# Ledger of designs, part 85: designed miniproteins, single chains

Each design is a single chain, and the fold is of that chain. pLDDT is the mean over its residues in the fold that is shown.

## One batch from the design tools (miniprotein)

Design m2947
Fold by ESMFold2-Fast:
Structure m2947 (fold): chain A 86 residues (1-86)
Amino acid sequence: AMREEFERVAAERLAEATRRAQAAAELLRNQGFYDLAVAEAQALIARYRAQFERNPDPALIPQLRADLNDYIARREALARELAARA
């Protein structure tokens, strides 16, 4: 149950990060923006998954969600700044 919830949240947030990164990369004409965003989101998920596997803590699920949401927001803010210069 907890592991299923963790993987569901991880998959949902990665899908959202990927969708927003794709739109931003298309707007900016910069594939590297997409590649980096997806790689960093995957790395964040991998760190939380390692912690969860070592010692399952239900608090890691909302922390993962919050950290990925924060990461997505920061990448969107950067994309808006870069787009404003175009």
Scores: mean pLDDT 86

Design m2948
Fold by ESMFold2-Fast:
Structure m2948 (fold): chain A 74 residues (1-74)
Amino acid sequence: SLYDKVKQKLEELKAKLLAAKSAEEKMAILQSEGPKIIEMGVEAMPKMSEDEAKEIMGKLDDIGRLVAEAQAKE
């Protein structure tokens, strides 16, 4: 399903961010991959249940926290 595809892309993005060695590398990954995943999410969310949409939003929030944590570390 479209939900499964978006979920898989978010998990792949999270894995790439966790594997990245620097904040700069994490930001580069987000800049490259982020727009594509956001576009897929925007297309998919109107077709998802509220629970599925909440799960996707939760995964996006987790990714946002990883990026913020990387930016805060010295």
Scores: mean pLDDT 77

Design m2949
Fold by ESMFold2-Fast:
Structure m2949 (fold): chain A 65 residues (1-65)
Amino acid sequence: MKVKTYTVTDDESLAEALRDAALNFKEENSVYTVEQTGAEFTSVHELGAYLLDQPFPVVVRVTEL
């Protein structure tokens, strides 16, 4: 099982986190959790859309099963 956390503080760190997650985790086996709200996603696209409406900083935990 792979786990990594990202701290998102602005649009640049958001783009970097989404790119790094897409490159290092298999989306079909991954769960993305927003620590501040407890929201969970199974796609990087849905995570990205959600984070556009969130106040920064936000911590995202990515878990690959």
Scores: mean pLDDT 80

Design m2950
Fold by ESMFold2-Fast:
Structure m2950 (fold): chain A 72 residues (1-72)
Amino acid sequence: PLSDEQLEREITEALARMAASVMKLAISRKKATKDDADWLIEFGERIADVAPEEAERLKELGKEAKKLAEEL
C-alpha cells in the first residue's frame, strides 16, 4: 500500500496533468482566457511543495496562455 504522503503526491500529480491537458486544448482551440490562465498559475503555486516539477509546468503553461489571451 502507498503511504498517505505518496498517495497525496500521486493524486496531486494526476490533477496537475489533467489541468495542463485542459489548458493545452484551450490554447490549441484559441479559447484560453486570462481568468483560466491566472487560475492555472495559482494552482501551480499551491501545489509546489507536493509536486514541484508539475507546479513549474503549470505556471509556465499558464503564463503562455495568459500572453496568448492578451494578444486577442
Scores: mean pLDDT 83

Design m2951
Fold by ESMFold2-Fast:
Structure m2951 (fold): chain A 88 residues (1-88)
Amino acid sequence: MTPEQLEEIRRAVKELAEDPNVKIEIEGNTVTITHADTPESRRAVGRLVLLLLEVPAADVEIEGNTVTITLADTPDGKQIKAIFEEYA
């Protein structure tokens, strides 16, 4: 993962954490994002998903209004997890 990708992920996670219609839950290496079907929440979630699909340390599953992210126990996965923990 590049420093630029990490910064983009940080910005996307911050945007989600500031959205009152988005809930972020962290359990171990799994992050669960639940959002309302609003244009703003959909854009923010979609942006994060697109960024994480480019990162081998993140596995993304989408079901309706729920996004489940499984992070590898690697330096890159730990950095992404730390970002979620900082803003969640």
Scores: mean pLDDT 83

Design m2952
Fold by ESMFold2-Fast:
Structure m2952 (fold): chain A 82 residues (1-82)
Amino acid sequence: SYEKKAEELLQSLTYDELITLIKTSDLPKEYLKALIRLLARELGASDQSLEELDYSIDTHELDVEQLKQIAIVLLRKLQERQ
C-alpha cells in the first residue's frame, strides 16, 4: 500500500532527502496523499484532523504540485522540531 511505502521512506531517508525526492520524482497523487497523512500524524494530528485534511484535499481538488508543496511544508515542520 502507499501508506506502507510512505512509512518506509520516512524511516529510511533524511528530511532533506525526502524533500528532494518529492521535488524530483513523479509520485502519484494517492502516494502524496498517504505521505501527507503520515506527516500530519507525526506532527500530532488526531484521527479526526486527518479525516478533515483528506476531505479538504478532495473538496479543493488539489493537484500533484499542490500536494508536493503541502508535503514539503510538513517535512520542514518536522525537521524544525528536531
Scores: mean pLDDT 82

Design m2953
Fold by ESMFold2-Fast:
Structure m2953 (fold): chain A 82 residues (1-82)
Amino acid sequence: MEALGEELVREVEEALTKAGVPEELKKKILEDVRQAGATGDELVLRAAKLSALGVAYYFAGEKEKARELFEEARRLAEEAAA
């Protein structure tokens, strides 16, 4: 019962909150992750999760780690669209 998507949203929310991501941006990212989960596509959900974690690392000052996560998320999203 949607438990996988709910657990993922909670994990992402905690990471964004700890990193100090602004509330407006955090809400947008959590909505994107929920929508990705609703597709039932594992690649789309994984891409959304990695993008969200990338934002958390960026705000935490780990820009190189954020870039790696964004690049991986882009690859997964492109694979899901193919």
Scores: mean pLDDT 79

Design m2954
Fold by ESMFold2-Fast:
Structure m2954 (fold): chain A 56 residues (1-56)
Amino acid sequence: GPEHEAAERGGAAGAVAAGEGADVDTSRQKGYEAALPGGPRAAEEGGRLGEAAAKS
């Protein structure tokens, strides 16, 4: 029902707000993301490249 639609939109709005606030957490996340194999940025780019490679 509409509750599900509101919850889904709330999640998207929260994600956008978190993205804008990422700058504040850059110092903390930078250390953590650097510790990850590939990190979230590489994972997102890897997903895009993986899809392109699969189609190729």
Scores: mean pLDDT 47

Design m2955
Fold by ESMFold2-Fast:
Parts: sequence; structure tokens; C-alpha cells
Structure m2955 (fold): chain A 100 residues (1-100)
Amino acid sequence: MSEFEKLLIELAKKLVENWGDVEKMKKAATEAIEEIAKLNNLSEEEKKKLEEGAKKFAETLNSITDKEERTLYIAIFLQDIANDLNVKISKEVMSEIYKI
């Protein structure tokens, strides 16, 4: 598993662990995006765009009371990040997310 894939799985875990605390979820998202930005050599502008998207996603996820629906939304969000960065992720990433 790549370092990028590990960062995505760690973000998924932190979002699940901190569900119900939107400020902790936003912090986890921001910290993960900082690491993703460093790994992918993103510009400050690209990093800020991802951070804002991740914070908005945390707010959305905190409103979802169904656990299975939350897992699906997390999987979609992380796939969207990978697609935006033009990085392919393995099926193992999705498998790990669905185990959380």
C-alpha cells in the first residue's frame, strides 16, 4: 500500500473515531490534507482548496446518522480526492475503509 493510500485510510479512521465532534473531524481532515499536500507537492492554493472541501465534507458527514451511509460517503470522498490528484488507489483501500 502506498503512503498516499495509508494517509487516506488514516483519514477515514479519524473521521469515524471523531464522528459527532465536527471540530475534531475538521482538525483530522486539515492534518491529513497537509500531509497529502506535502506528499503530492501541491501548491498553497491547491492545498487550501482541498482543506476547504475536507472541512465541508466533515460537516456533511457529521449530519449523517446512519453508519453504513457514512462509510459510503467517506469512500466516495476519498476516491474524489484521489481523482482530483490524478492518483490511482487500489481496491484494498476501499476494503480497509469498509472495515472501519
Scores: mean pLDDT 86

Design m2956
Fold by ESMFold2-Fast:
Structure m2956 (fold): chain A 64 residues (1-64)
Amino acid sequence: MDAKQKKQLVNYLKNEFNLDDVLANYIVEKSNGDIGKAINVAEMLKKAEENGKPITLDEIEIED
């Protein structure tokens, strides 16, 4: 994935799901360029935070 596209996806996740820079970058990197996976993980994390059960970075496992 292009560095510019990676930054754009990170900014999208930050704006749409209210994620910080570290978490958004981690999700994009762990998704290995899979935009759908990155968005799905971001949605899951936002819902967990909204329900008062935030997920930490060490609990995020992106599997096939």
Scores: mean pLDDT 72

Design m2957
Fold by ESMFold2-Fast:
Structure m2957 (fold): chain A 88 residues (1-88)
Amino acid sequence: MQKIISRGVGAAISGVGSSSMVELLIEKGASKERLEEEAKAAKQSYENSEKVKKEAEKKGADKSLIDLLEKSSKLAKEAYEKAKKELE
């Protein structure tokens, strides 16, 4: 249980960070190469958050952790989609 909570918090922080970084890079007119790297990181972040969420649900983790992972996954996915759109 405690290991899943630690992993869940880490995954949530990663998702929020990816969203903030992508938005900052777009606002500052960062290079295409930097946006591609962040898009890849954001995709990995939301896929990891979804995987950890599914495992946490199976282990009967607290709803607060499940909700946090869901929010993180959505933020990371939005960051990936936003970065991908800027790269097109």
Scores: mean pLDDT 72

Design m2958
Fold by ESMFold2-Fast:
Structure m2958 (fold): chain A 87 residues (1-87)
Amino acid sequence: MEAIVEAAKSLGSDTTAAEIEEAFARIRALLRERVASGELTREDLEAMIARLEELRREIEAADLPEVLKEAALASIDFQLALLRELL
């Protein structure tokens, strides 16, 4: 899971729209396969969503440069959207 989360974060930088869509499709397929195989349980997905929602609130409240805050929130929102789709 850590590798999938890290890959999702890396998609937020220096990638064209077409490459982002292709990476989305690949990550989605991988996550669906892991859910189908039982490697990712609903409980695992819910725990990951809860942790990302907590991190999102912490980043919104943090005294960070706006550009870094926006990039971090965009990355988290992407990960949340993928995980919520799998529930």
Scores: mean pLDDT 71

Design m2959
Fold by ESMFold2-Fast:
Structure m2959 (fold): chain A 135 residues (1-135)
Amino acid sequence: DPAVEAARQLQYLLENLGPAATGEILRLLLGGDVEGAEALARKLGADPATLEALRRLAAQLEVLLADPVVAAIARTVLRHFAEPDVELLERALELALAGRDPMGMFGAMLMSLMPPGSYDAVMEELARLLEAARA
C-alpha cells in the first residue's frame, strides 16, 4: 500500500532528522524536487539508510500524487506550508501504519502540515479540481 509505505518512510525521517527538516524534505518532494530533498538530507548528515528512506518516500509519493485529489491537497499544502504539528503528524502516522484507512490518514497527515485555518483553501481547491475533472 503506497500510503502505508509513505507513512512508514516519513516516520523514519521524522525520527532521524526531526520535524523541521522532515517537513522541508516533504515540501520539496511534494513539489517534485527530489534532488533538492536529497541535498538537504545530505547537508544535515543523513546516513545511507536515511537517504534510502527518503528515496522510498519519493517513489511512494509519486504513486499517491497520480491521484488528482491527493495532488490538489499537496498543491494547497505547498502554498500554505507551515512547521508541522508534530503531535497531529505523529498520530496520523500511527493510524496510517495501523492500516485503518491509510489514504484518509495520509490526507490528514498532509493537512497537519498547513497552518490553522487553511482547511477552507484546501476544500476550495479540491472542489474546483473535482468540477474540472467532471467536465
Scores: mean pLDDT 69

Design m2960
Fold by ESMFold2-Fast:
Structure m2960 (fold): chain A 100 residues (1-100)
Amino acid sequence: MATPSREELRAMLAALSDEQLEQVQKLLLGALSRAHRDGRISEEEAAAIIAKLQQAGKLRHTDPERAIDLLVEAWEELLARASPELRAELVRGLRAIAAA
């Protein structure tokens, strides 16, 4: 499957329930751990992405638009460093969550 554009990703995430957004956060954290183990992302870069995911969780009900923007930023930063296989798994995982 093609990687969603920034606009498609943002629209997709904005349509998700709180439970689905939690699954997206878990998906991103799992992929981040794999990218770090593969040496594709530094500890500092991984920490920055984790901080964005934590902030997105905190803003979910008070500033949902900013929360979605932070998830998009975390997704883009992770995909830039992920292997082609991990990128494909992330896209499949996101679409599976959105279909649930």
Scores: mean pLDDT 83

Design m2961
Fold by ESMFold2-Fast:
Structure m2961 (fold): chain A 90 residues (1-90)
Amino acid sequence: FERAPVGTVLPAGKFVRGKIVARDPEAGTVTLEIVPSDLPQFLPVAGRITVPESSIVGWTYPTEEEKKYFGTDEPLAIVRLDEDTEVVEG
């Protein structure tokens, strides 16, 4: 897989899953490192996005490969994109 270029627009209504890498409590947003998924409900992209914390709709357990890749066993956030969302630097 290749990392999506900065400025790539992910369409509203789609789901992503990923690791939260930063939080902005004042803005009410989180920055998510998207984990690519072969599951059809998730966008098959890698990259970082910043979304409202309210866009988190659930949590899932990382696979053993994902745990090794990220160096953590923390749950991955499931996010529904409420609006078109641009990939940011990371």
Scores: mean pLDDT 78

Design m2962
Fold by ESMFold2-Fast:
Structure m2962 (fold): chain A 93 residues (1-93)
Amino acid sequence: KIEEIAREIYAVAKEYTDRGDYEAALEAREEGIGKAAKELAENEEDDEEVKKLIEEFKNTVQSVKSYSDYELKELAWASLIGRAYRAIAEAAA
């Protein structure tokens, strides 16, 4: 499920990035991350490790949003999303 959500987000974000629409790509990634966090919270409510990962991920999203440089934001998003999705997938396995 989480891997499917991650693949869908990646595909949508790539489509926007390929068109040079970086704002739409960032928005698609943020929306998808929210969906992934919600799915994990609903399925693994009693798992303390998963709860901690979701909270850390949300805090990271807020940090990225504070960046004023758009290019830096995009690079930070690409790096953080990859790491976060890997961590979420591993925790959900």
Scores: mean pLDDT 58

Design m2963
Fold by ESMFold2-Fast:
Structure m2963 (fold): chain A 123 residues (1-123)
Amino acid sequence: SPFSLPAFAAAAGFDDLVEELERLQKLLPVLEGSDEEQIEFLRELGVPEELIEKFEKALELYKQKKYEEAIELFKELLEDPSLPDEAKVLLYFYLAYLYLRLNKREEALEYFKRAIELGKKLE
């Protein structure tokens, strides 16, 4: 994923989140990693292959600009109790980006805040 978290947040008007997002990116560099690096990260965390396949499908929907369908799959992934917190942070960032693509700024802000809050518990 070519997401520069602080730059994307600033461009989206979330300037007050930039410092927290920079801190979170330093804790989890994979958040700004390639799709392949993010998939490998999920495997290393022990995420089941069925969930990784669903993640890959959601990434393809994102690339096709099928944002509502991608949101549905990411939300389904978040409901799985086997998903580790590090993976949930990654999914919260994708949901924030997807909601911004749909011009749903309030929902995007909520998911950025959830990612930051969960990231603080991982420190």
Scores: mean pLDDT 82

Design m2964
Fold by ESMFold2-Fast:
Structure m2964 (fold): chain A 91 residues (1-91)
Amino acid sequence: FMAVVEGIKDGKVYKISLVASDSPEDLINQVIEIVKKYSSELDKVLIRVSADSEEERRKIAEELAARLKEEGFTEKVKVYPDGSVEVWLKK
């Protein structure tokens, strides 16, 4: 499994990290820590999940979104039809 984490500030896109793991849970945990680390520096974060199937990718994206809401990003998280996850960090 892989996730590309991109940061957005003032309409400009920054590539923050590429995370790879054999475990969806480990991938999700690593992505959450990255989002937390950059939460004061960015307007939003876009996370693109990659997996062996569209179904698996969507499931991981939805689990990631649920975990981000648990971590305090409630109502600031959106999952797109393509399995991308957007997190708004700005008020």
Scores: mean pLDDT 80

Design m2965
Fold by ESMFold2-Fast:
Structure m2965 (fold): chain A 78 residues (1-78)
Amino acid sequence: DEDFIKEVKEIVDKRLEQLTPEQQEAVRARFDELIEKYKEELKKAKTPLEKSRIRGNFLQELTRAILEAKAKEEGKEF
């Protein structure tokens, strides 16, 4: 799962390149929190279906965090 986290970090970094350093730091802090939560929830999951739901939830929350930071920087509503 380190490979998955690495791939997600690369995607996040690419999306953050156009944001201010302050916005980048805020999104990265949120990303680190989401990774920790994801790892903890994944350890408690007993079935492939539960693991799939946890993964989907993680990606949705991450995407939302990026969109919120970007919209706030651009002064747009989402």
Scores: mean pLDDT 74

Design m2966
Fold by ESMFold2-Fast:
Structure m2966 (fold): chain A 74 residues (1-74)
Amino acid sequence: VKEDLEALRPSAEANWEELEKKMKEAGATEEQKRTVEALREAIEKGTVEPILEFIRETEGEEAEKEARKALEEY
């Protein structure tokens, strides 16, 4: 899975921008902004699962699904 994250690195900016756009559509809180920052770090460091769990705890199940889907599309 780290190799998958590294494969996304060239498109990381697009992935982060897409996630931020979805959050803005719903109106982001400080916790949601922190989630996006954590996701960016996950992509750079090659870790995903802890961040997806953090998204679920902070934003809920739907946000986790959207994050997983965004990672799959890029």
Scores: mean pLDDT 63

Design m2967
Fold by ESMFold2-Fast:
Structure m2967 (fold): chain A 85 residues (1-85)
Amino acid sequence: KKEELKALFDKYGINVSDEVIEKLAEILSDKQFKAFKAFLERHFALNPDAAKGITEDDLLDMIEFFAKNYLGDKETAEKIRSLKK
């Protein structure tokens, strides 16, 4: 799961620390990760330029938003929020 998270972020040029990748792998279930990957890939397919300039905090905001609004999982969203500076 950590290798898959890193590969996903590297694909879009998003620079994410190994510490944050490790924490995301702990917080997200395999099902949640798969759902988020599909969401992110669709988002960038529709908006190719949206991946440019995305920071680690921007990515965490996207994951928090996805967990809260698409998964309905407020507990996971709060855990993601705790990773932001």
Scores: mean pLDDT 77

Design m2968
Fold by ESMFold2-Fast:
Structure m2968 (fold): chain A 63 residues (1-63)
Amino acid sequence: MLSPQQSQVVADGARQVADGADPQQVFQDTVKQLQSLGVSPDQAQQLAQTAVTMGQLVAQQRA
C-alpha cells in the first residue's frame, strides 16, 4: 500500500511527462525520490514506469 507521499511522487512524475518533460529523466528522478521515501528499488522502478506511462497517455490525449 502506497503512502500519500509516495502517491504524490507518482502523480507529480505523470504530470511532468504530460507537460512535455523527458520521460527518461522523469523516470530516473521518480525512482530516486521513491527510494528516498523507503521504497525498494524494484518497487520504485515499477511505480516510476507507471508514472511515465500515465503521463504519456495524458500527453497523447492532448495531441
Scores: mean pLDDT 82

Design m2969
Fold by ESMFold2-Fast:
Structure m2969 (fold): chain A 87 residues (1-87)
Amino acid sequence: MRHPLVPDELYELVQQLADEIARTGKINEELLKKIAELIVDNQVPFVLVEELLRSALRAAGVPDETIDEILEKLRKITEELQKKKGA
């Protein structure tokens, strides 16, 4: 389900990330950074991002262990960007 506080571009980037991981087994660090930038710029609550990512990645057949790794990486990138913006 699309949430009004989540920009359409974030859904598109999450779907692109899910499709790429399903095809290649690789986590695209550039896509993660772009997703993190959208989260910070739009002040999207991370809980909504977690729900969106888990839903999209599971639908693409990505294992739960890999989803947890992606969420941890994304959380770290988002925290780093928030620190830079809040300084």
Scores: mean pLDDT 79

Design m2970
Fold by ESMFold2-Fast:
Structure m2970 (fold): chain A 100 residues (1-100)
Amino acid sequence: METVEVVAEAYSEATGETLRAVARAVEEDGVIHLEVVEEVLRDGEWVTLAEDRVSARRGETARLTTADGTVVEVPVTSLAGTAARAALEALKAMLAAEKA
C-alpha cells in the first residue's frame, strides 16, 4: 500500500504564529483515504488545532472541515496531487481565519 505525506507551512504575519497542514493519503482498491492535521507552532512544539479524515474515489471531491468550521473542497486526482491540494487548501483556510 503506497502512502504520501505532504506538509504545507506558512508564517502568519497577522498573529506572529507558524502554521502547518499535514496531509497524509493512502490508496486502497481505488479509494483514497485522506487525513489532514492542522497544527500551530507554540514554544517550539507543534500543537494540534484540528484533524479530519475523509475517503473518496478518483474523480470525486472530498470535503474536509478545518479548525474554524470552514469546509474545504479537495478534487481527488492522484495520491500525491490529492495530498498536496488538501494540505494547501487547509493552510489557506487557516491563514484566512487568522485574519478574521
Scores: mean pLDDT 82

Design m2971
Fold by ESMFold2-Fast:
Structure m2971 (fold): chain A 81 residues (1-81)
Amino acid sequence: SLEEVEKLIEEAKKAYERGDYDTAVENFKKAIEKAQELLEKGDPRAEFALVKAYNLLAEIYRKLGDEETAKKYEEMAKKVL
């Protein structure tokens, strides 16, 4: 559900705030997977959740020094909307 996606994003943001990047990445990836499933079922509200998760994931990878992976997620975010 959209609520589950939003909860995963919130948990990922909390992990990021405390510097737990591994947990943040894991929860953002789970949020992306569930948001994609919702889009396939025709729920367009999942588009904003996907964009948010991709952009925050890109920010984490850039902070970890992985510019290539960061750029990939930024490009994915651009293709959603």
Scores: mean pLDDT 84

Design m2972
Fold by ESMFold2-Fast:
Structure m2972 (fold): chain A 109 residues (1-109)
Amino acid sequence: LEKAIKLVKERMEKENKDLVTISREELYKETGIKLPDEPPSRKALWLQAQLVRMGVLPGETLLETLRYISGGIEDFEEALKALPPELQPYAEALRRVAENPTLSVDEEG
């Protein structure tokens, strides 16, 4: 996880941006860190992936979210609470999508 912070900071420095998005595959390729396969908290992992894809997770927040997921967050509600205050407006939309799997935040079916 500490290597993930370094990767994010290096990418922010190279691109001269305050926010960067790193995919799970890219994270593993660059740092060797694997996210848990088939974790009990699949909804939390899905939530985190959606926020990363939307580009709304800051670099440090991405690491904090990964830490919570790997730390054993079993509940989707706990994952939503782990979001920083600036991302809380997105939590309600994501909860609604999770309750209705046929819907997407980014697209209509």
Scores: mean pLDDT 52

Design m2973
Fold by ESMFold2-Fast:
Structure m2973 (fold): chain A 64 residues (1-64)
Amino acid sequence: SLEGRIEELRREAMAELNKRIDELQKELEAGKLSEQEYQDRVGQLSVETGRRLAEGLRALREES
């Protein structure tokens, strides 16, 4: 169903976002990233995830 595909898309996007944020947190704790670099990367990931979700949702809704 369309609703099932939308839910799957959202679940996958959120899982990937959380995984990448966890990786960035580990890099921050290991001294590989500054606090500023960490914040910038998390911000970039959030924006990109939002864009990908919007595009995916549009594509699914236009699939007749």
Scores: mean pLDDT 83

Design m2974
Fold by ESMFold2-Fast:
Structure m2974 (fold): chain A 74 residues (1-74)
Amino acid sequence: SSMEKKIEELLREFEKRVREVLETTSDKEEAIAKIRQLVQETAREASETLSEEHQNELLRRLGRIVGERLAELR
């Protein structure tokens, strides 16, 4: 479906941007702040483009990615 494709597009872009932050940002606190901003931007885009059901799916998957990436910064 178009919503499922949009979720995959948003997740691919988010993962790409998180990787770029981690590759280019040497300061841990700055990297965390940038990732938090990316989460907010992705959640906002989702609220404007996806149904509530698909927003919930995206947020669940996005939370997992963030948790895994932040664990790597420890």
Scores: mean pLDDT 83

Design m2975
Fold by ESMFold2-Fast:
Structure m2975 (fold): chain A 97 residues (1-97)
Amino acid sequence: LEARIEELKERGAATPDREERLRLQAELLRLKAEEARARGELDKARAYEALADLLEGPTEEKLREAAEAALRLAREEGLDPELEEVRRLLEKEVAAA
């Protein structure tokens, strides 16, 4: 799992193709969700999955799910660095649409 996450990060950073970067980022987020689930961090896992779905094709439904997941993550214990990353990703994708 960790090795695959690192591979996706390196490939994503090297690729100027926006479509490929979004695909790799979505896959990275799904792997992050699996890692969180393995640690019993279910709200965190759900937040990562919602973000991956949003990157693959935003809809009103996916936006609501992402917002709900972010709120649950905040309630869990205030994972500020992760929430900031999540917010940054959402704002960047919305602005690019």
Scores: mean pLDDT 65

Design m2976
Fold by ESMFold2-Fast:
Structure m2976 (fold): chain A 58 residues (1-58)
Amino acid sequence: GLKEQVEKLAKELGMSPSTLYVLAKRTGMSLGELVEKIKELIDQGFNTEDIVFHLLSL
């Protein structure tokens, strides 16, 4: 489910799951939208720091 996707993605990025919840709230995205956007950025070669910076710059 979505919870398992959030936990897995957070682990892959070296973050706590709570950090992804904070990013979703700050960007105005749903958790599902945030997960898909992060996967897209990873596929484009963004590292964790670049992903966070990009999301906070929206």
Scores: mean pLDDT 82

Design m2977
Fold by ESMFold2-Fast:
Structure m2977 (fold): chain A 58 residues (1-58)
Amino acid sequence: MEKLYRVKFKKPLDEEKLKELGAEIVSRSGDTAIVRAPEDKIEELKKLPEVESVEELG
């Protein structure tokens, strides 16, 4: 199931890496983005060196 997540970045993230995880950017503000991603891929997203934190929304 896809869910919305708030992602805070340490570094600019490669857009292609997000697509490989099935993640799509819904909105972006500075170092933070709201992304839609499969729940089973969220741990892989958290492992990216560009990612500081991930928070589930809703």
Scores: mean pLDDT 77

Design m2978
Fold by ESMFold2-Fast:
Structure m2978 (fold): chain A 94 residues (1-94)
Amino acid sequence: SLIAEALEAELGEEARRLEEELEERIRRGEITLEEAEEEVLEWLREQAARGNPAARFMVEWVELSERMKREGVPLEEQRKALAELRARAEKAIA
């Protein structure tokens, strides 16, 4: 929540506009949910490259989650790793 709140506060208008555009494109059948998630991740990587710490941690979250799923990490260990990343992110942003 803190990461999402920080991202919304710093990039709120741009993030909200992107979300609305992607939801509309999904509704019209122009893109899939998976393609929309890829566009969000690309945008987050761009914001992270520009120095946004919340965007950096969101990218780390997605990349860690995808790596753990690819490597067949048990769900319990995935939850623990993501909780540790979240705690680290909240400490860095707060």
Scores: mean pLDDT 76

Design m2979
Fold by ESMFold2-Fast:
Structure m2979 (fold): chain A 85 residues (1-85)
Amino acid sequence: SADEKLERFLEKIRELALKEGVPEEKVEEAVSFMRRLMSQLPDDLLTEIIDEYEKFLNSLSEEEQRKYARILIEGTLRIIQFLRR
């Protein structure tokens, strides 16, 4: 299901960001926000976005995947900060 795909994707991003040394509190905040936001998308669109992202990640080395996950977490945290203003 789309929800199961989302949870697997978010868990992969969580693990990669933690391996890259991002603090657990920041990873949890960003992942929670992404889960809430992405769960609002139609299943077809959510599936398409996740499949494209997984395809991209699979083209990268493990080191590049970890750096990418960190950038995604940091970008999400900046969006959260903007929305809380």
Scores: mean pLDDT 86

Design m2980
Fold by ESMFold2-Fast:
Structure m2980 (fold): chain A 90 residues (1-90)
Amino acid sequence: STREQLIKLLRKQIETLRRIIEQLEAIIRAGQRLSPAQVRDIELTIGIAEVVMAVALTVEPDDEEIRKLAEEIRELIRRARALVAQAVAL
């Protein structure tokens, strides 16, 4: 069903964002700085997650599981962006 496909896509975005967060935390712990290319690739991945989330909420606006997964994605995006800012800080 469309609902099952959207849930699967949202879960994949969550897994991808969690891996990015782990990568960013490791870079920060190692005292390394993000390259411009790494920032661009991370921001592209975040942008894809935002589009998938927006589509899912548009197609299934009243689905509680989809709304919960979308909120988890929003929280992960906020955390990832904060870590990117930290890793590129002056």
Scores: mean pLDDT 89

